Designed miniproteins, single chains. Designs and how they scored, part 93

Each design is a single chain, and the fold is of that chain. pLDDT is the mean over its residues in the fold that is shown.

## One batch from the design tools (miniprotein)

Design m3238
Fold by ESMFold2-Fast:
Structure m3238 (fold): chain A 93 residues (1-93)
Amino acid sequence: SQQEIIHKAIFAEASATLLQMFVYIAETKATPSEEELEKAEKKIEEIEKLIDEIESKIDELSPDKQKQVQKMIEWTKKVIEEIKKRLEKMRKE
């Protein structure tokens, strides 16, 4: 249903925001653990899979809702790319 696609988009955005906060907190630690880094990477994969599912069904939405969901996905992708960059840096330090 259209509502399920919208709910998934909201959940993906919220999940990315929470993960961003987690990674920012992890960066404040002198030695972030391998477990924390792996957990964050797993969450990235889960969010990316959810985005792929949303994009595969976006045509089921009305034009106005498509624009709304596309903006949410674009923002979520930008956040995920920032998180990936930060995690890569943390692994090298």
Scores: mean pLDDT 84

Design m3239
Fold by ESMFold2-Fast:
Structure m3239 (fold): chain A 109 residues (1-109)
Amino acid sequence: SRADASAAAGQELARAINRHIEEHKGETFAIGVTRLSADESVVFVAVHKDGENHVRVYRVGDGRVSFLGEKVVKAKTATEAIEKVAKELGLTLDEIFEEPGAVFAPRPL
C-alpha cells in the first residue's frame, strides 16, 4: 500500500542517513528537504567535520530511496553546505535542520 511504501522508504532513508553520519564521524549533521510533490522529495544530508562537509543527495518517492550523488563542500556549517548544494542544483529548501552528530532518529521528512 502507499502507507506501507512510505514507511519502508522512511526506514531506508533513516538507515542511509545514520550510515553516512557513522562513516564520517562528524561533529554535526544537517538535513535539508525540497518537496517536489505530495509523493516526491529531494533530501540532502551533510556531515560536518574539520571545516569540510560530506553532502549526500537522495530522491525519495514511490516508496523508494535513490542515491543521486555526493559532494565534499567547504563551509563553516553543515546547513551552509546543504544551502550551497541546493543552490547549485536549482532547488529551494522547504525544510532544514541541524543536530549534533551522533544518531538520526527515524521520522517523516
Scores: mean pLDDT 78

Design m3240
Fold by ESMFold2-Fast:
Structure m3240 (fold): chain A 78 residues (1-78)
Amino acid sequence: ELPEKLVYIALYLSNNDPEKARIILDNIIKNYLEKGVITEEQAEEARRLLDRYLSLPEEEQNKWREKGKKILEENAKK
């Protein structure tokens, strides 16, 4: 749930750059851990999901990026 959303957001904000995606995800994780919003286990799950994404075929990678775009677009409309 929450780990997946963090990965989707990082992937979209990185504009498909794996290095930027990792940096963005790490920054989100650090901030959320400091605020007590996520656990260490959730942070580890988010990192594993990002690694899984990078091993997927392009078709599946596109689906993950579209989910991130949709989340950010819904937030922007609010």
Scores: mean pLDDT 75

Design m3241
Fold by ESMFold2-Fast:
Structure m3241 (fold): chain A 108 residues (1-108)
Amino acid sequence: MEEIIKKAKEANLEEQKELLEKLVKEGVDLEELQKVMQAIYENTDKETAEEIHRYALGLLTRKLREEVLKELGKEELSDEELVEILAERENAEYDEETLALFRKRLEA
């Protein structure tokens, strides 16, 4: 982990994206992935950090879709169906404001 964090700090944007994609593909847990992302955020400018954050969210959403597809025995899952499943699973822990933000994003 420490060597991966060091590599992330010294890497350029494309190398950081490739590193995150490799970690997600290898099944690194969310806590370890968050540590790598935090190291990138602390050692880069705001614009690059925001781009890496959006890229990582895309990778995590894709991985989650693959896990849900495997669990449900389906070959395809729409973004709307994925968000609905996530909202249903987390409904007890999501406040009304967070749910409203998800709904607003889907309507935009």
Scores: mean pLDDT 65

Design m3242
Fold by ESMFold2-Fast:
Structure m3242 (fold): chain A 75 residues (1-75)
Amino acid sequence: MEVDYEAQLEGLSEGIALGVLKIDAAVAKRTRDLERLKALRAFLEKILPTLSPEYQKEVEELIEELDRTIAELEA
């Protein structure tokens, strides 16, 4: 199920919002929450083209990390 990240991150700067998303990713990875990882990955892909170039690179790297973790959990 898609989580409401837009509401959660409303009014935050891109840097702070990315920090929150990175924390969510770390928690989902540690708890092996496959559904949370997939929802977060989908949200990151959705926002990627709207971000500043510096943050786009960080988000792309985070998506790659999530892809590796999802593949490991599904194997």
Scores: mean pLDDT 76

Design m3243
Fold by ESMFold2-Fast:
Structure m3243 (fold): chain A 82 residues (1-82)
Amino acid sequence: TEHFIEELTKKGNYIGAAEIYYNTAQGTTDPELRARLYTQAGNNYFNAGNLDNSIRYYTQSLSLDPNNTVARNNLNKAQSAK
């Protein structure tokens, strides 16, 4: 749930938050929602310093929603940080 994810990020458990977003994305057939959830997984992996998974999930988000400027900008940042 949103509240549980917020508690994980407040405690610095970004990998745990990212895994919940990813698992939620796998449970939906809505490509727009799946893209947004992959972007959130990518954001949390980026905050955890896991740039490989961050890049992976931003890329998957953009494959579903090519016009997602947040995912595109954050993908560029993650690639530059690697």
Scores: mean pLDDT 84

Design m3244
Fold by ESMFold2-Fast:
Structure m3244 (fold): chain A 93 residues (1-93)
Amino acid sequence: MKKLIDQIKNIKKQMGTMPASDPQAFIYDFQITEIYKKLGKPVSGTIQMMIDFIKRLVNNPSMSDQQIIDRVKAVFPDLPDSVIRYLIDKIRK
């Protein structure tokens, strides 16, 4: 447990050194959300909704990665392509 709490503190410190529009800031928000779920803590509804939406698309075997990216950007236009690709890869593993 202590290691996960220390990871959250380190991620939040790094986020404080970058603009909110940085693709890495979105990746850090997703990482914090996953750690909070492991700790049984409440998570951001918006971030969880984004994750659940992408998981639904990834679980559809008829969709290509590009179709998933296009669909996610139609709902979340501010989400960078690099973040969407990161989440697709993470969900598939």
Scores: mean pLDDT 71

Design m3245
Fold by ESMFold2-Fast:
Structure m3245 (fold): chain A 109 residues (1-109)
Amino acid sequence: DEKRKRVPELVEQLNSEDGAVLLEAFKELKELAETEPELVLPAIEPLEELLNDEDITVRGRAVYLLGVIAKQTKDPRVIEILEKAAKTHKDESVRKAAERELEEVRKKL
């Protein structure tokens, strides 16, 4: 499956300092999370790290994609990451975004 071979490259691209590369990785991982969610589980830990990125747009994209993964997979790791972010993250915008994503996950539990 060509999509499985692409996931390691997308995970590597999440470490890029190039905003265009990051944006493309977020877009492709989002599409995979919505269609073949099991394939994107390796992205969970890199996305957790991006919650603490210096760029507010990167932090927002990371919360949103973690939310999509949580809604599609119900993976306990990503739910725990979102719960921790909602309660403890230093950025109010990240806390509010994580809370919104958790509300959507809980409605589908």
Scores: mean pLDDT 85

Design m3246
Fold by ESMFold2-Fast:
Structure m3246 (fold): chain A 84 residues (1-84)
Amino acid sequence: TDAETLLKSGDYVLEGEKALAEGDNETAIEKYQKARDLLEEVLKRNNISLEDIRLGKGEGEDPVVYTAGIQLLQVERKIQELKA
C-alpha cells in the first residue's frame, strides 16, 4: 500500500541520516536514492505531480500521498547537496 511504501521510505531516510552522522556519504546517498525511488512510486501510482506539491496544490489529497510528495522534495534536495 502507499502507507507501507511511505513508511519504508522513512526507514531509508533514517538509515541515510545515520550514515551521514558516521561520515559515510556514499551509503547516505544510496539510502536517500532508495527513499526517493519509493516516494516517486507513490506519486506515480496516484497520478500526482511533484509540481502540484511544490505549489501547495494537494491539501485535499490523501495525507499519505501529500506527505510522500513533501518528503520527496526534501530527499531530492539532500541528494543534490551531497553530490555537489
Scores: mean pLDDT 81

Design m3247
Fold by ESMFold2-Fast:
Structure m3247 (fold): chain A 66 residues (1-66)
Amino acid sequence: SMLEEQFKLDKEQAEEMLKRAKEVDEAAAKLIEESIKKGEESSPLMGSMNYGVAAVAGAATLVAAK
């Protein structure tokens, strides 16, 4: 379904952002990673939203580290 495909894409994007954020700030990346893990166990819709928020937070962490 389209929802499942969107969830997969959001997850992949969030994981990539976390990988980059972890190289800059391990503590912040760990907190975001725990948030994603909790969201993933809820539902596809909530999980997708949490991955989106995590991706934005990861990107913000990278920008703040400049």
Scores: mean pLDDT 64

Design m3248
Fold by ESMFold2-Fast:
Structure m3248 (fold): chain A 70 residues (1-70)
Amino acid sequence: PAQKAADLALAAFEASETDPRLLELARQALDALVAGDSDAAQRYYRQLYELSPEAAERLVKLLQEAAKAV
């Protein structure tokens, strides 16, 4: 369930984002979240937010939407 939600959220994020740095941070944050590494997930999310608050907020919304679908 968590892995499937993360995969769906990442696919939707990749469809709406072209910046490779933001894409890599989103992947790392979701991978850490699925692995249960909350510290790593928060660090990657903070880096994403520092570069683009809008992209970080979009990732959270996509993850919430994906979680409702699985």
Scores: mean pLDDT 83

Design m3249
Fold by ESMFold2-Fast:
Structure m3249 (fold): chain A 95 residues (1-95)
Amino acid sequence: MIETAEKLIKEGEEAYKQGDYKKAIDHYIQAGLLYATSGDLDKAKEVFEKAIKIAEENNMPFSLSRAYGGLGVVYGLQGDDKLADEYMEKAVEAY
């Protein structure tokens, strides 16, 4: 899973360089979920934060919603139910 997540990040970085922000975000979100399920929650947060930044800078509300949802999953896995709920609410609001 981690090797696949690293490949997705590289493909996302390449998509970003080509101006394909949706593809970049899609790859980052998938990589973040793979890190989260593998227990690498710090890397998962970093990757979801990258997706959030790109979505905000390019006015992509659906992508922003998905990235916030990913952070909500990470906080839930950490046992931080309050932050998990807050980011899930942000995901609904961004949609």
Scores: mean pLDDT 85

Design m3250
Fold by ESMFold2-Fast:
Structure m3250 (fold): chain A 95 residues (1-95)
Amino acid sequence: TRAPVPEKPLSKAQSLAETAIVFANMGLTDLAERAANLAYEIAKKEKDAEVMTLVGRAYELLGKLDKAREAYQEALSIDPTNKEARELLKKLEEK
C-alpha cells in the first residue's frame, strides 16, 4: 500500500538528500555519504525521481561519479521526463 503524498512532499528522503548535499559541500564526506545512501534507499522504494536526482547530485559532489550516474539513471527509469536528471547525467558524461 502506498500513502498519497502532497503535491510538494517534504519526505524524510528529500530531507536526507538535501542534508547530504550540505554535508558534501562542507567536506563532511562520511556523513554526506550516509545521508545519501539512506535517501537513495527510501527514494527507490517510494519511486521518487526528484529525490533520486538530489541523491545523484550529492554523490557527484562527493566525487562518487559511478553512484551519481546510477542515481540519475534510476531517476530516469522512474520518470523518463525528469529534465534535471537528464541534464545532470549529460554533464556527468563529460567527466
Scores: mean pLDDT 79

Design m3251
Fold by ESMFold2-Fast:
Structure m3251 (fold): chain A 97 residues (1-97)
Amino acid sequence: MFTEEEIENAKAGLRALVDDLGALSPEARQLVEERIRPKVDELIELGNVTVISALILALSVLLVTARKHADKIDPREVVEEALRLIEQAIETAKKLK
């Protein structure tokens, strides 16, 4: 169903959103590198493009909301919510194997 190009584009898109999460603050960057990046690499290795695409949409909404409400939302809380979404995506991808 998915082409190799579509798979690579989904992986690149997810990695770009992870970089955007780390750009929210210095503390967010540290949390992203320590807690999020290893989990994203695990999800990418599972190779479920549908799950990756759904996560890209969820993380995009989270980032837009965080940027719009920067004065009200702690970047660390945004990273913790992103981690929960990524962990749920990993569990879903494993069950769909």
Scores: mean pLDDT 83

Design m3252
Fold by ESMFold2-Fast:
Structure m3252 (fold): chain A 84 residues (1-84)
Amino acid sequence: SKLQERLREYINSIDTSGEVKASEELIERTLKLLEVVAEELGVPKEEVEEFKEIIRNASSDEELLKLEMELGVIQLELAVRKVF
């Protein structure tokens, strides 16, 4: 639950100022990573769809890269928990 809370807090803290369109490649990559992490955390589909909308409406590549980095950290933490 703490990792899910961190993801939610991070998403809510993303600076959406600016009208720069995020790249479709980064959007697709971030969405795929979110789906994997959400499945491992048991996130409800409704919450996953909310996060997907935030990613699709991201204003910049920088916002998506920061989100992808945080999701990657969560995925790594989940992998470590399965071993240790």
Scores: mean pLDDT 70

Design m3253
Fold by ESMFold2-Fast:
Structure m3253 (fold): chain A 117 residues (1-117)
Amino acid sequence: MLEQDARERAEQDARNAEELIDEAEEYLKQGNFSLAGSKLAAAGILTSVVSYGGKEEEAKRLRARMYILAAKGDIARGKPEQAIKFAQKALELAESLGDKDLAAEAQKLLDKAKALL
């Protein structure tokens, strides 16, 4: 029962983290890197709580999405070397999850960032 209660809380925290990640993506599209960064920082805290609640695969998927957004932001800010690092981390997490769509998105960002060097 205690483990199940922790998992239900982690599932709600995962949904809250996903909403923060979606808000961060919207701010990135607007060029508001400060608010995007604040939303990603909040999502990171919740993602750590999700991991502590035993939802490790969900936490890894959230973390991969966060790295994808960080890479997109760095590309937009003219920081391709930093974008490569985040895109690589996102790709590694997506591959560990077997998430082909997420891995394809991370790979496209990695290729785009490398093309800017």
Scores: mean pLDDT 85

Design m3254
Fold by ESMFold2-Fast:
Structure m3254 (fold): chain A 80 residues (1-80)
Amino acid sequence: MRTYTVQLSDGRTLTVTVGRDDTPYQVARRVAQTAVDQGFITQQQGDDVVQRVRQQNPTNQRHAFGLTGRYISQVVQRQQ
């Protein structure tokens, strides 16, 4: 398993564990769903984040995680 951590714009930390063999798309969905489950974003915002990541065609887990974390942080920042 791989654990990824992202610092959100409001200082909160999002930590997500993914399988080593998870696809970039599966990583994006896990990160977004964890943010929804933790109450950082709504389900609709999480779904929108995943679609934005899909449009960028990430080629590996780190790229998918980085894009997803960035978009979640942007959503959190806009809510302030």
Scores: mean pLDDT 79

Design m3255
Fold by ESMFold2-Fast:
Structure m3255 (fold): chain A 91 residues (1-91)
Amino acid sequence: SADEKYRALQIRVYELALEALELVEEKAPREKIEEIVEEIERLLREAGLSEEQVETFRRQLEEALELAAKDPEVLEQLRAGLEAALARGRA
């Protein structure tokens, strides 16, 4: 169903967002983080989101990653939130 496909998409996007947070924590090169963000954008476009929705999501994700890079508490809060969302989605 469309709802099942949407749930699968959300799980995959959250997994990629966690990978991006891991790269931020590791202080990986910006290019590696950008590759993950670009993959998320591609998945959202393939799922039928508008360009405006994709751009809004990208901007919000990039802002969250920048905050996480500056504040370890923000990084842990974002990780906990994504892990909780994944646990609910996989249940």
Scores: mean pLDDT 85

Design m3256
Fold by ESMFold2-Fast:
Structure m3256 (fold): chain A 62 residues (1-62)
Amino acid sequence: LSDKELKELREIAEKISDKPSDVSFYFKALVGGKYLGISVEETVSKPVSELSGLALITLTEE
């Protein structure tokens, strides 16, 4: 992952969850790598923590 990718993960974790170090979907976003391109605000706009984790896993499914 590039430096930018890591930064996005932090932003996602912060937006989706208040604790990046305690955020499991933070790692789930990394599962496919492509999830790093997901609009963080889009995820936060709906369900903060739950949607991010579930959606990231669902989308990464091939």
Scores: mean pLDDT 45

Design m3257
Fold by ESMFold2-Fast:
Structure m3257 (fold): chain A 69 residues (1-69)
Amino acid sequence: DPAEEAAREALKTYLRERLIEAGFEPEEVDELLAEMEKAGYSMAEIAAKVAELLGLDGEAVKAKLEKNA
């Protein structure tokens, strides 16, 4: 589904930009996101992990994204 794929790409780009703005290096962010995808993490799980790295409630973020999946 092109719309679902576009939504995933937009979310991934957003998460990447938030980590870079928070002071993480682009190379480290790209490596972290790639490793999580290779390990079988869903986008909701990746968003939760990113939220935790930003000092947010990752479990709450995961729950909200799963509710809309």
Scores: mean pLDDT 76

Design m3258
Fold by ESMFold2-Fast:
Parts: sequence; structure tokens; C-alpha cells
Structure m3258 (fold): chain A 60 residues (1-60)
Amino acid sequence: TAIATALRDVTLSNGAVIKKGTKLKILGQVDDDKVLVQSLETGAVGEVDIKDLSPGDVFV
């Protein structure tokens, strides 16, 4: 299980908006550019681009 932080406001594939600075639980990798995440604040689940997540945060 990995945790990342949103680098910017992002819209999930289901239309939910994740604000910059939100902590996200990484549920799995969908493809080379996308991961499935769950917001720790709202519980919303959806796909986001890996590049919209904070690199070097706790990924383990």
C-alpha cells in the first residue's frame, strides 16, 4: 500500500474533484501513466495520472 499527495486539483475519471494537497491511497496501477486511488479525506475512488501525484512521498 502506498500513499501519495495530489500536486494539483485533479478530476477523477468518475467526476470527483481531488484538491491539491489531498492524501491519496494508491490501490493499484492501471497502466504506465495511471493509478487507481482513494481519497483519504472523502473516500472517492478513481483513476489519476501518476504525474499529478507527488514524487518521493511515502510510497510504501
Scores: mean pLDDT 73

Design m3259
Fold by ESMFold2-Fast:
Structure m3259 (fold): chain A 87 residues (1-87)
Amino acid sequence: MSPLERLLQLLKAALLYAEEGRYDAFRAQLDRLLELVRTTRLSPEELETLLADVEALLAWLKQHHPELTPYVEAVLREVRALAEEQR
């Protein structure tokens, strides 16, 4: 499994935990994602894919679980910072 596929699986798991109301498990998946993103070198194309999926999760949370948006906004800031560092 590629590093990108693992990151996307963590985002999908986070969305499912949010739908189930398991907010501690949701936060744990985002913490794992941030750890993996910080330790993994992603290509610009992979970072673009990850950014799109993080933005999609944030949009969904704004409508269904607005209290969780700060956690995903933190992830979005980290991924954007990594994309800028590669330019």
Scores: mean pLDDT 82

Design m3260
Fold by ESMFold2-Fast:
Structure m3260 (fold): chain A 99 residues (1-99)
Amino acid sequence: SEKLVEAAINAARKAGMDKIAEALEQAYEDFKKTPPKMSAEELLQKAREVLKNAKTKEDIEKAMYLAAQAFVLAIENKDYDLATEAMRLLQEAEKLLEE
């Protein structure tokens, strides 16, 4: 639901994780216009692969956007285990941006 996505965005901002909040906001706005054709599981797997092979800040941000799309779709599908996993990947990616 929108309230769960908004709660996640607010929690990320309170934690100083502004890049997570930005990725979630963008993914949710994009979702309302055109839902992704990939499944939440496929989006999360692709996010992990991009993050594992990331060499630039742009690669990390791409992985974050894919993970944010997976999170939004998982919430809509009530797959809270996948949503939790997507959020953990977002937190790992944000930490890498601070390095």
Scores: mean pLDDT 87

Design m3261
Fold by ESMFold2-Fast:
Structure m3261 (fold): chain A 82 residues (1-82)
Amino acid sequence: KPKPLVIEGDAPVRVREDPATGEVWIGVPPDNKVTPAEGATIEVFPADGVTSVRLPAEARDDAIRAAELVNKEKKKATVHVP
């Protein structure tokens, strides 16, 4: 059973949606930490210290909610990846 993705830190994270596929990308700055989901296929591209996480369309609402929690509350947030 896949374990959830965890995002934590004080810097704002950015969520981008792909309109063609419905896939969601979360850009996490270097001051934040990302723990990849276990058992799920996640694409992680560190570029200039940014971790880019690709999520399926089914995780979209959970990803947006997690980013909002991190950005407003500066707390650890969990995203469930199917």
Scores: mean pLDDT 71

Design m3262
Fold by ESMFold2-Fast:
Structure m3262 (fold): chain A 66 residues (1-66)
Amino acid sequence: SSEEAALTATVRRLGEAAEGYLKEDEEGGGMLAQTAVAIARSNSSLKSTQAAAEELKKRIEELIKE
């Protein structure tokens, strides 16, 4: 649906931005961004995907801020 597509796009962009920052510091850090994209793409449970994306978004923003 449109909401799912928008969420996927948001998670993807946030993941790409975070991957750039995390990869510069530590290669392993990029896994957070990759995991977010994988979760959004799996689309096996929209509710879980939305919750995970929101939590990951907040966590990535905190990491970028630090």
Scores: mean pLDDT 62

Design m3263
Fold by ESMFold2-Fast:
Formats: C-alpha cells, structure tokens, sequence
Structure m3263 (fold): chain A 83 residues (1-83)
C-alpha cells in the first residue's frame, strides 16, 4: 500500500510538471493513472478526491468546462463518503 501511495503521489507530481510545460494531455494521463492507483487502495479516500480535482483543473485549462464540473462533482461526492 505504501509503495502504491508513493507511485500515485509521484504521478501527481509528474502531472503538475506536464501542466507547467503546457502538456495538458500528458497531465490528464498522469492524473488518471494516479486516480486508478488510489482507487485500487480505497475508492473513497481523500487521495482519490484530490486526483479528480487535479483532473478537473486540467480539463478547465483545456476549455472543457462541462467535463471539469463533472469531475469536481465526483470529487465532492468522494469527500462526502470519506467522512
């Protein structure tokens, strides 16, 4: 589990690096991989919610505001369950 968490976090940092470079497609892929890893540990964890917020930010930067809002709603649902 610890090794999976470290891999997920590393992918989040990779996604941030892609965003800084302007590679929004690369960022989305990295965050999607991080999401899948965190979901495999606990689908209702704050880590999963964080990856949905990061994905939403990327889609907003891409101009896909509808997708960004859907992802933010998903993140909020997960946060509610993570109580």
Amino acid sequence: DRDKILRGVSLEFRGIAYRVEGDLEGAARAYEEARKIFESIDPNSSDVATTYYLLADVYEEMGDFEKAEELREKAKEIEEKAK
Scores: mean pLDDT 85

Design m3264
Fold by ESMFold2-Fast:
Structure m3264 (fold): chain A 73 residues (1-73)
Amino acid sequence: SDLEARAAQLKKEADMYELGYKEGTEAARLYEASGNKKMAQEALQLAKDFEEKYRAAKAEYAETVKQLEDLKA
């Protein structure tokens, strides 16, 4: 169904954005440890952008799964 395809796509997007958030946060720590404050700040901003996208995709995924469950009742 279209909803099942949408749920699968949203889960994939959420997983990718979560990875981007974690990698960006780790990159920021490494840049801070090396004294590169500019690159640390840029990595933190990128991580924050991924976190926002992750939260949005996760919320839409939860709503889509709820719609699928309601249709099977």
Scores: mean pLDDT 87

Design m3265
Fold by ESMFold2-Fast:
Structure m3265 (fold): chain A 71 residues (1-71)
Amino acid sequence: STEEQQQQLLDDLERMLEYAKRLKEQGKEELARKVLEALLEQIERLKPSLSPENAKKLDEIEEEAKKILEE
């Protein structure tokens, strides 16, 4: 993937993470959980395709998603 394509994918994942946070704040905990699980699955599929720099950003999104799931 090009750098621009990788940045777009990271931006999409961050928007998905923010969507899950808003769902949880609204008391839609089961829906938020499903969004976070889908996000983590998407992250796992993308890991081999990213540069090391972008893989670090992906790891940060993954860690935050897991933290929200544990709350």
Scores: mean pLDDT 84

Design m3266
Fold by ESMFold2-Fast:
Structure m3266 (fold): chain A 80 residues (1-80)
Amino acid sequence: DIQKKIEEIKKYLEENKDKPVKHVALPREVWDLAVELAKRGYSPEEIVAEIARRFGPEAAKLVAEYFGLSDEELERALKR
């Protein structure tokens, strides 16, 4: 199911290059990193953990919400 969400993110970014992401107003670099990590086979939790490390917990929370992660999965990712 993550491959489907990654293709949706890629398509959304291509269609809205000059706009923030429809569901969250995050820098494009955050979403580009999420897409790249998912293409490399990272799990949603691993992607959220990497985004938290590089961009902070607020950015990670918004990406987790887009991927449909539970609060428990988000907490596990943030503790890494």
Scores: mean pLDDT 69

Design m3267
Fold by ESMFold2-Fast:
Structure m3267 (fold): chain A 116 residues (1-116)
Amino acid sequence: MTLEQIEVLSDILTDRSLSAETRENAALQLKTVAQEGTDDQIVYLAEGVGFLKLGKALKDEDKNVRKAAVEALGSLLSRTDILSEESIQRIVTLLINALKDEDSNVRTAAVLALGN
């Protein structure tokens, strides 16, 4: 996967003209990047536009999109070996806010993400 493909997925994630299923699938692909990507791809996602788009997705109208975004952020947080302290703090702050989500499955995903 290229850095350009990560940008495209990040744009899809917050495109409200697209279906919730399409936005959820974009978040799940970014989760895969966080889990299986190169160090450069993970840093690019955590410190660039992708992080801002994941943060916006936590406020998506669809609970499945919010849950997938939480899971992607949790997968990034598991990469403390390559992320800066600033990036880790930013991710933790978003996940703590997700603990207050209206949907119990989103809250559970945030607990699991922080429990790593």
Scores: mean pLDDT 86

Design m3268
Fold by ESMFold2-Fast:
Structure m3268 (fold): chain A 92 residues (1-92)
Amino acid sequence: DPAAALREAMERAYANPDTSLEELERVAEELARRYGLDKGRVLGGLYLASLLGQGLSEEVALLRFLAELEKLPIVERDENGNMVELSIEELK
């Protein structure tokens, strides 16, 4: 069950915030290979869980997470200079 395995891995990353990035990447590779998931997406989820586990505020954790995902087209700056999350349907 990919959803259960991903949830368990994220809960473990949250509980063990001292886990290295290399170890999180190893776990992401294993889950991606086992369940046919996108490695970057899995790693992103584990990394966000680890940041929250470090006691960072949700705002700071989200900003660090978005900095790692800055190449993804889902979040961009609108005409007013605000960061906006675009729906998948809007990305074309």
Scores: mean pLDDT 67

Design m3269
Fold by ESMFold2-Fast:
Structure m3269 (fold): chain A 95 residues (1-95)
Amino acid sequence: SPGQDALQDLVDQARLALRQLKWMEDNKASDSLIDNVIGYYTGLVRDSTLRAIQLLSPEDAQRVRELVDKFIEAARNRDIDGMEEQIRKLEELLK
């Protein structure tokens, strides 16, 4: 469905943000570079979220908003495990 396709795109963007953070930490990137790059990729996640919530049921849209907010908070704190947990929960909404 269009909602499932948009949710898959959201998951893919969240996975991309997580991979970028992991790569930067593994390569000892500066704090300012990590913050700037994560700001960019969480921006893409927010854009994908706006598309997904318009195509999902009100219940699923609210759940996606809550999970994305927690994902962005985890990303800002560089909490890789927290980011992964929120992605896993978003994937549970895929049919």
Scores: mean pLDDT 89

Design m3270
Fold by ESMFold2-Fast:
Structure m3270 (fold): chain A 92 residues (1-92)
Amino acid sequence: VKFPSGSFYERVIHLLQLAKQAIANKDYEALESLGAQLLMMKKAHADDAIWQEILNDVENTLFRAYELFKQGKYEEAIKVLDERIEYLKSLL
C-alpha cells in the first residue's frame, strides 16, 4: 500500500499500529502514552470538525481496545484496532 508521507491519515494509522505493538508486548504504559498523543493531536485540530469526528472515533476505538486489553482479550483488542486501520486506509 502506498501512502503520501506526512498525511493526517498516515499519522493516525501509524499511532494505531503502535497501539497493536503495545498490546502484543503487553505494555500498558506505551498504550497510555499513545492515548496522550492522540489527545494532543485532537487539541492541535480543535477547530476542524471533520478531523475532530475522525479523532473521536479513533479515541473510542483505542479506549475499547484498552478495555479488552485489561481483560486479557488481546486478540479482540487487536481486531478492533485492525478494523479501524482498514477503515482509515479506505479513506486514502
Scores: mean pLDDT 80

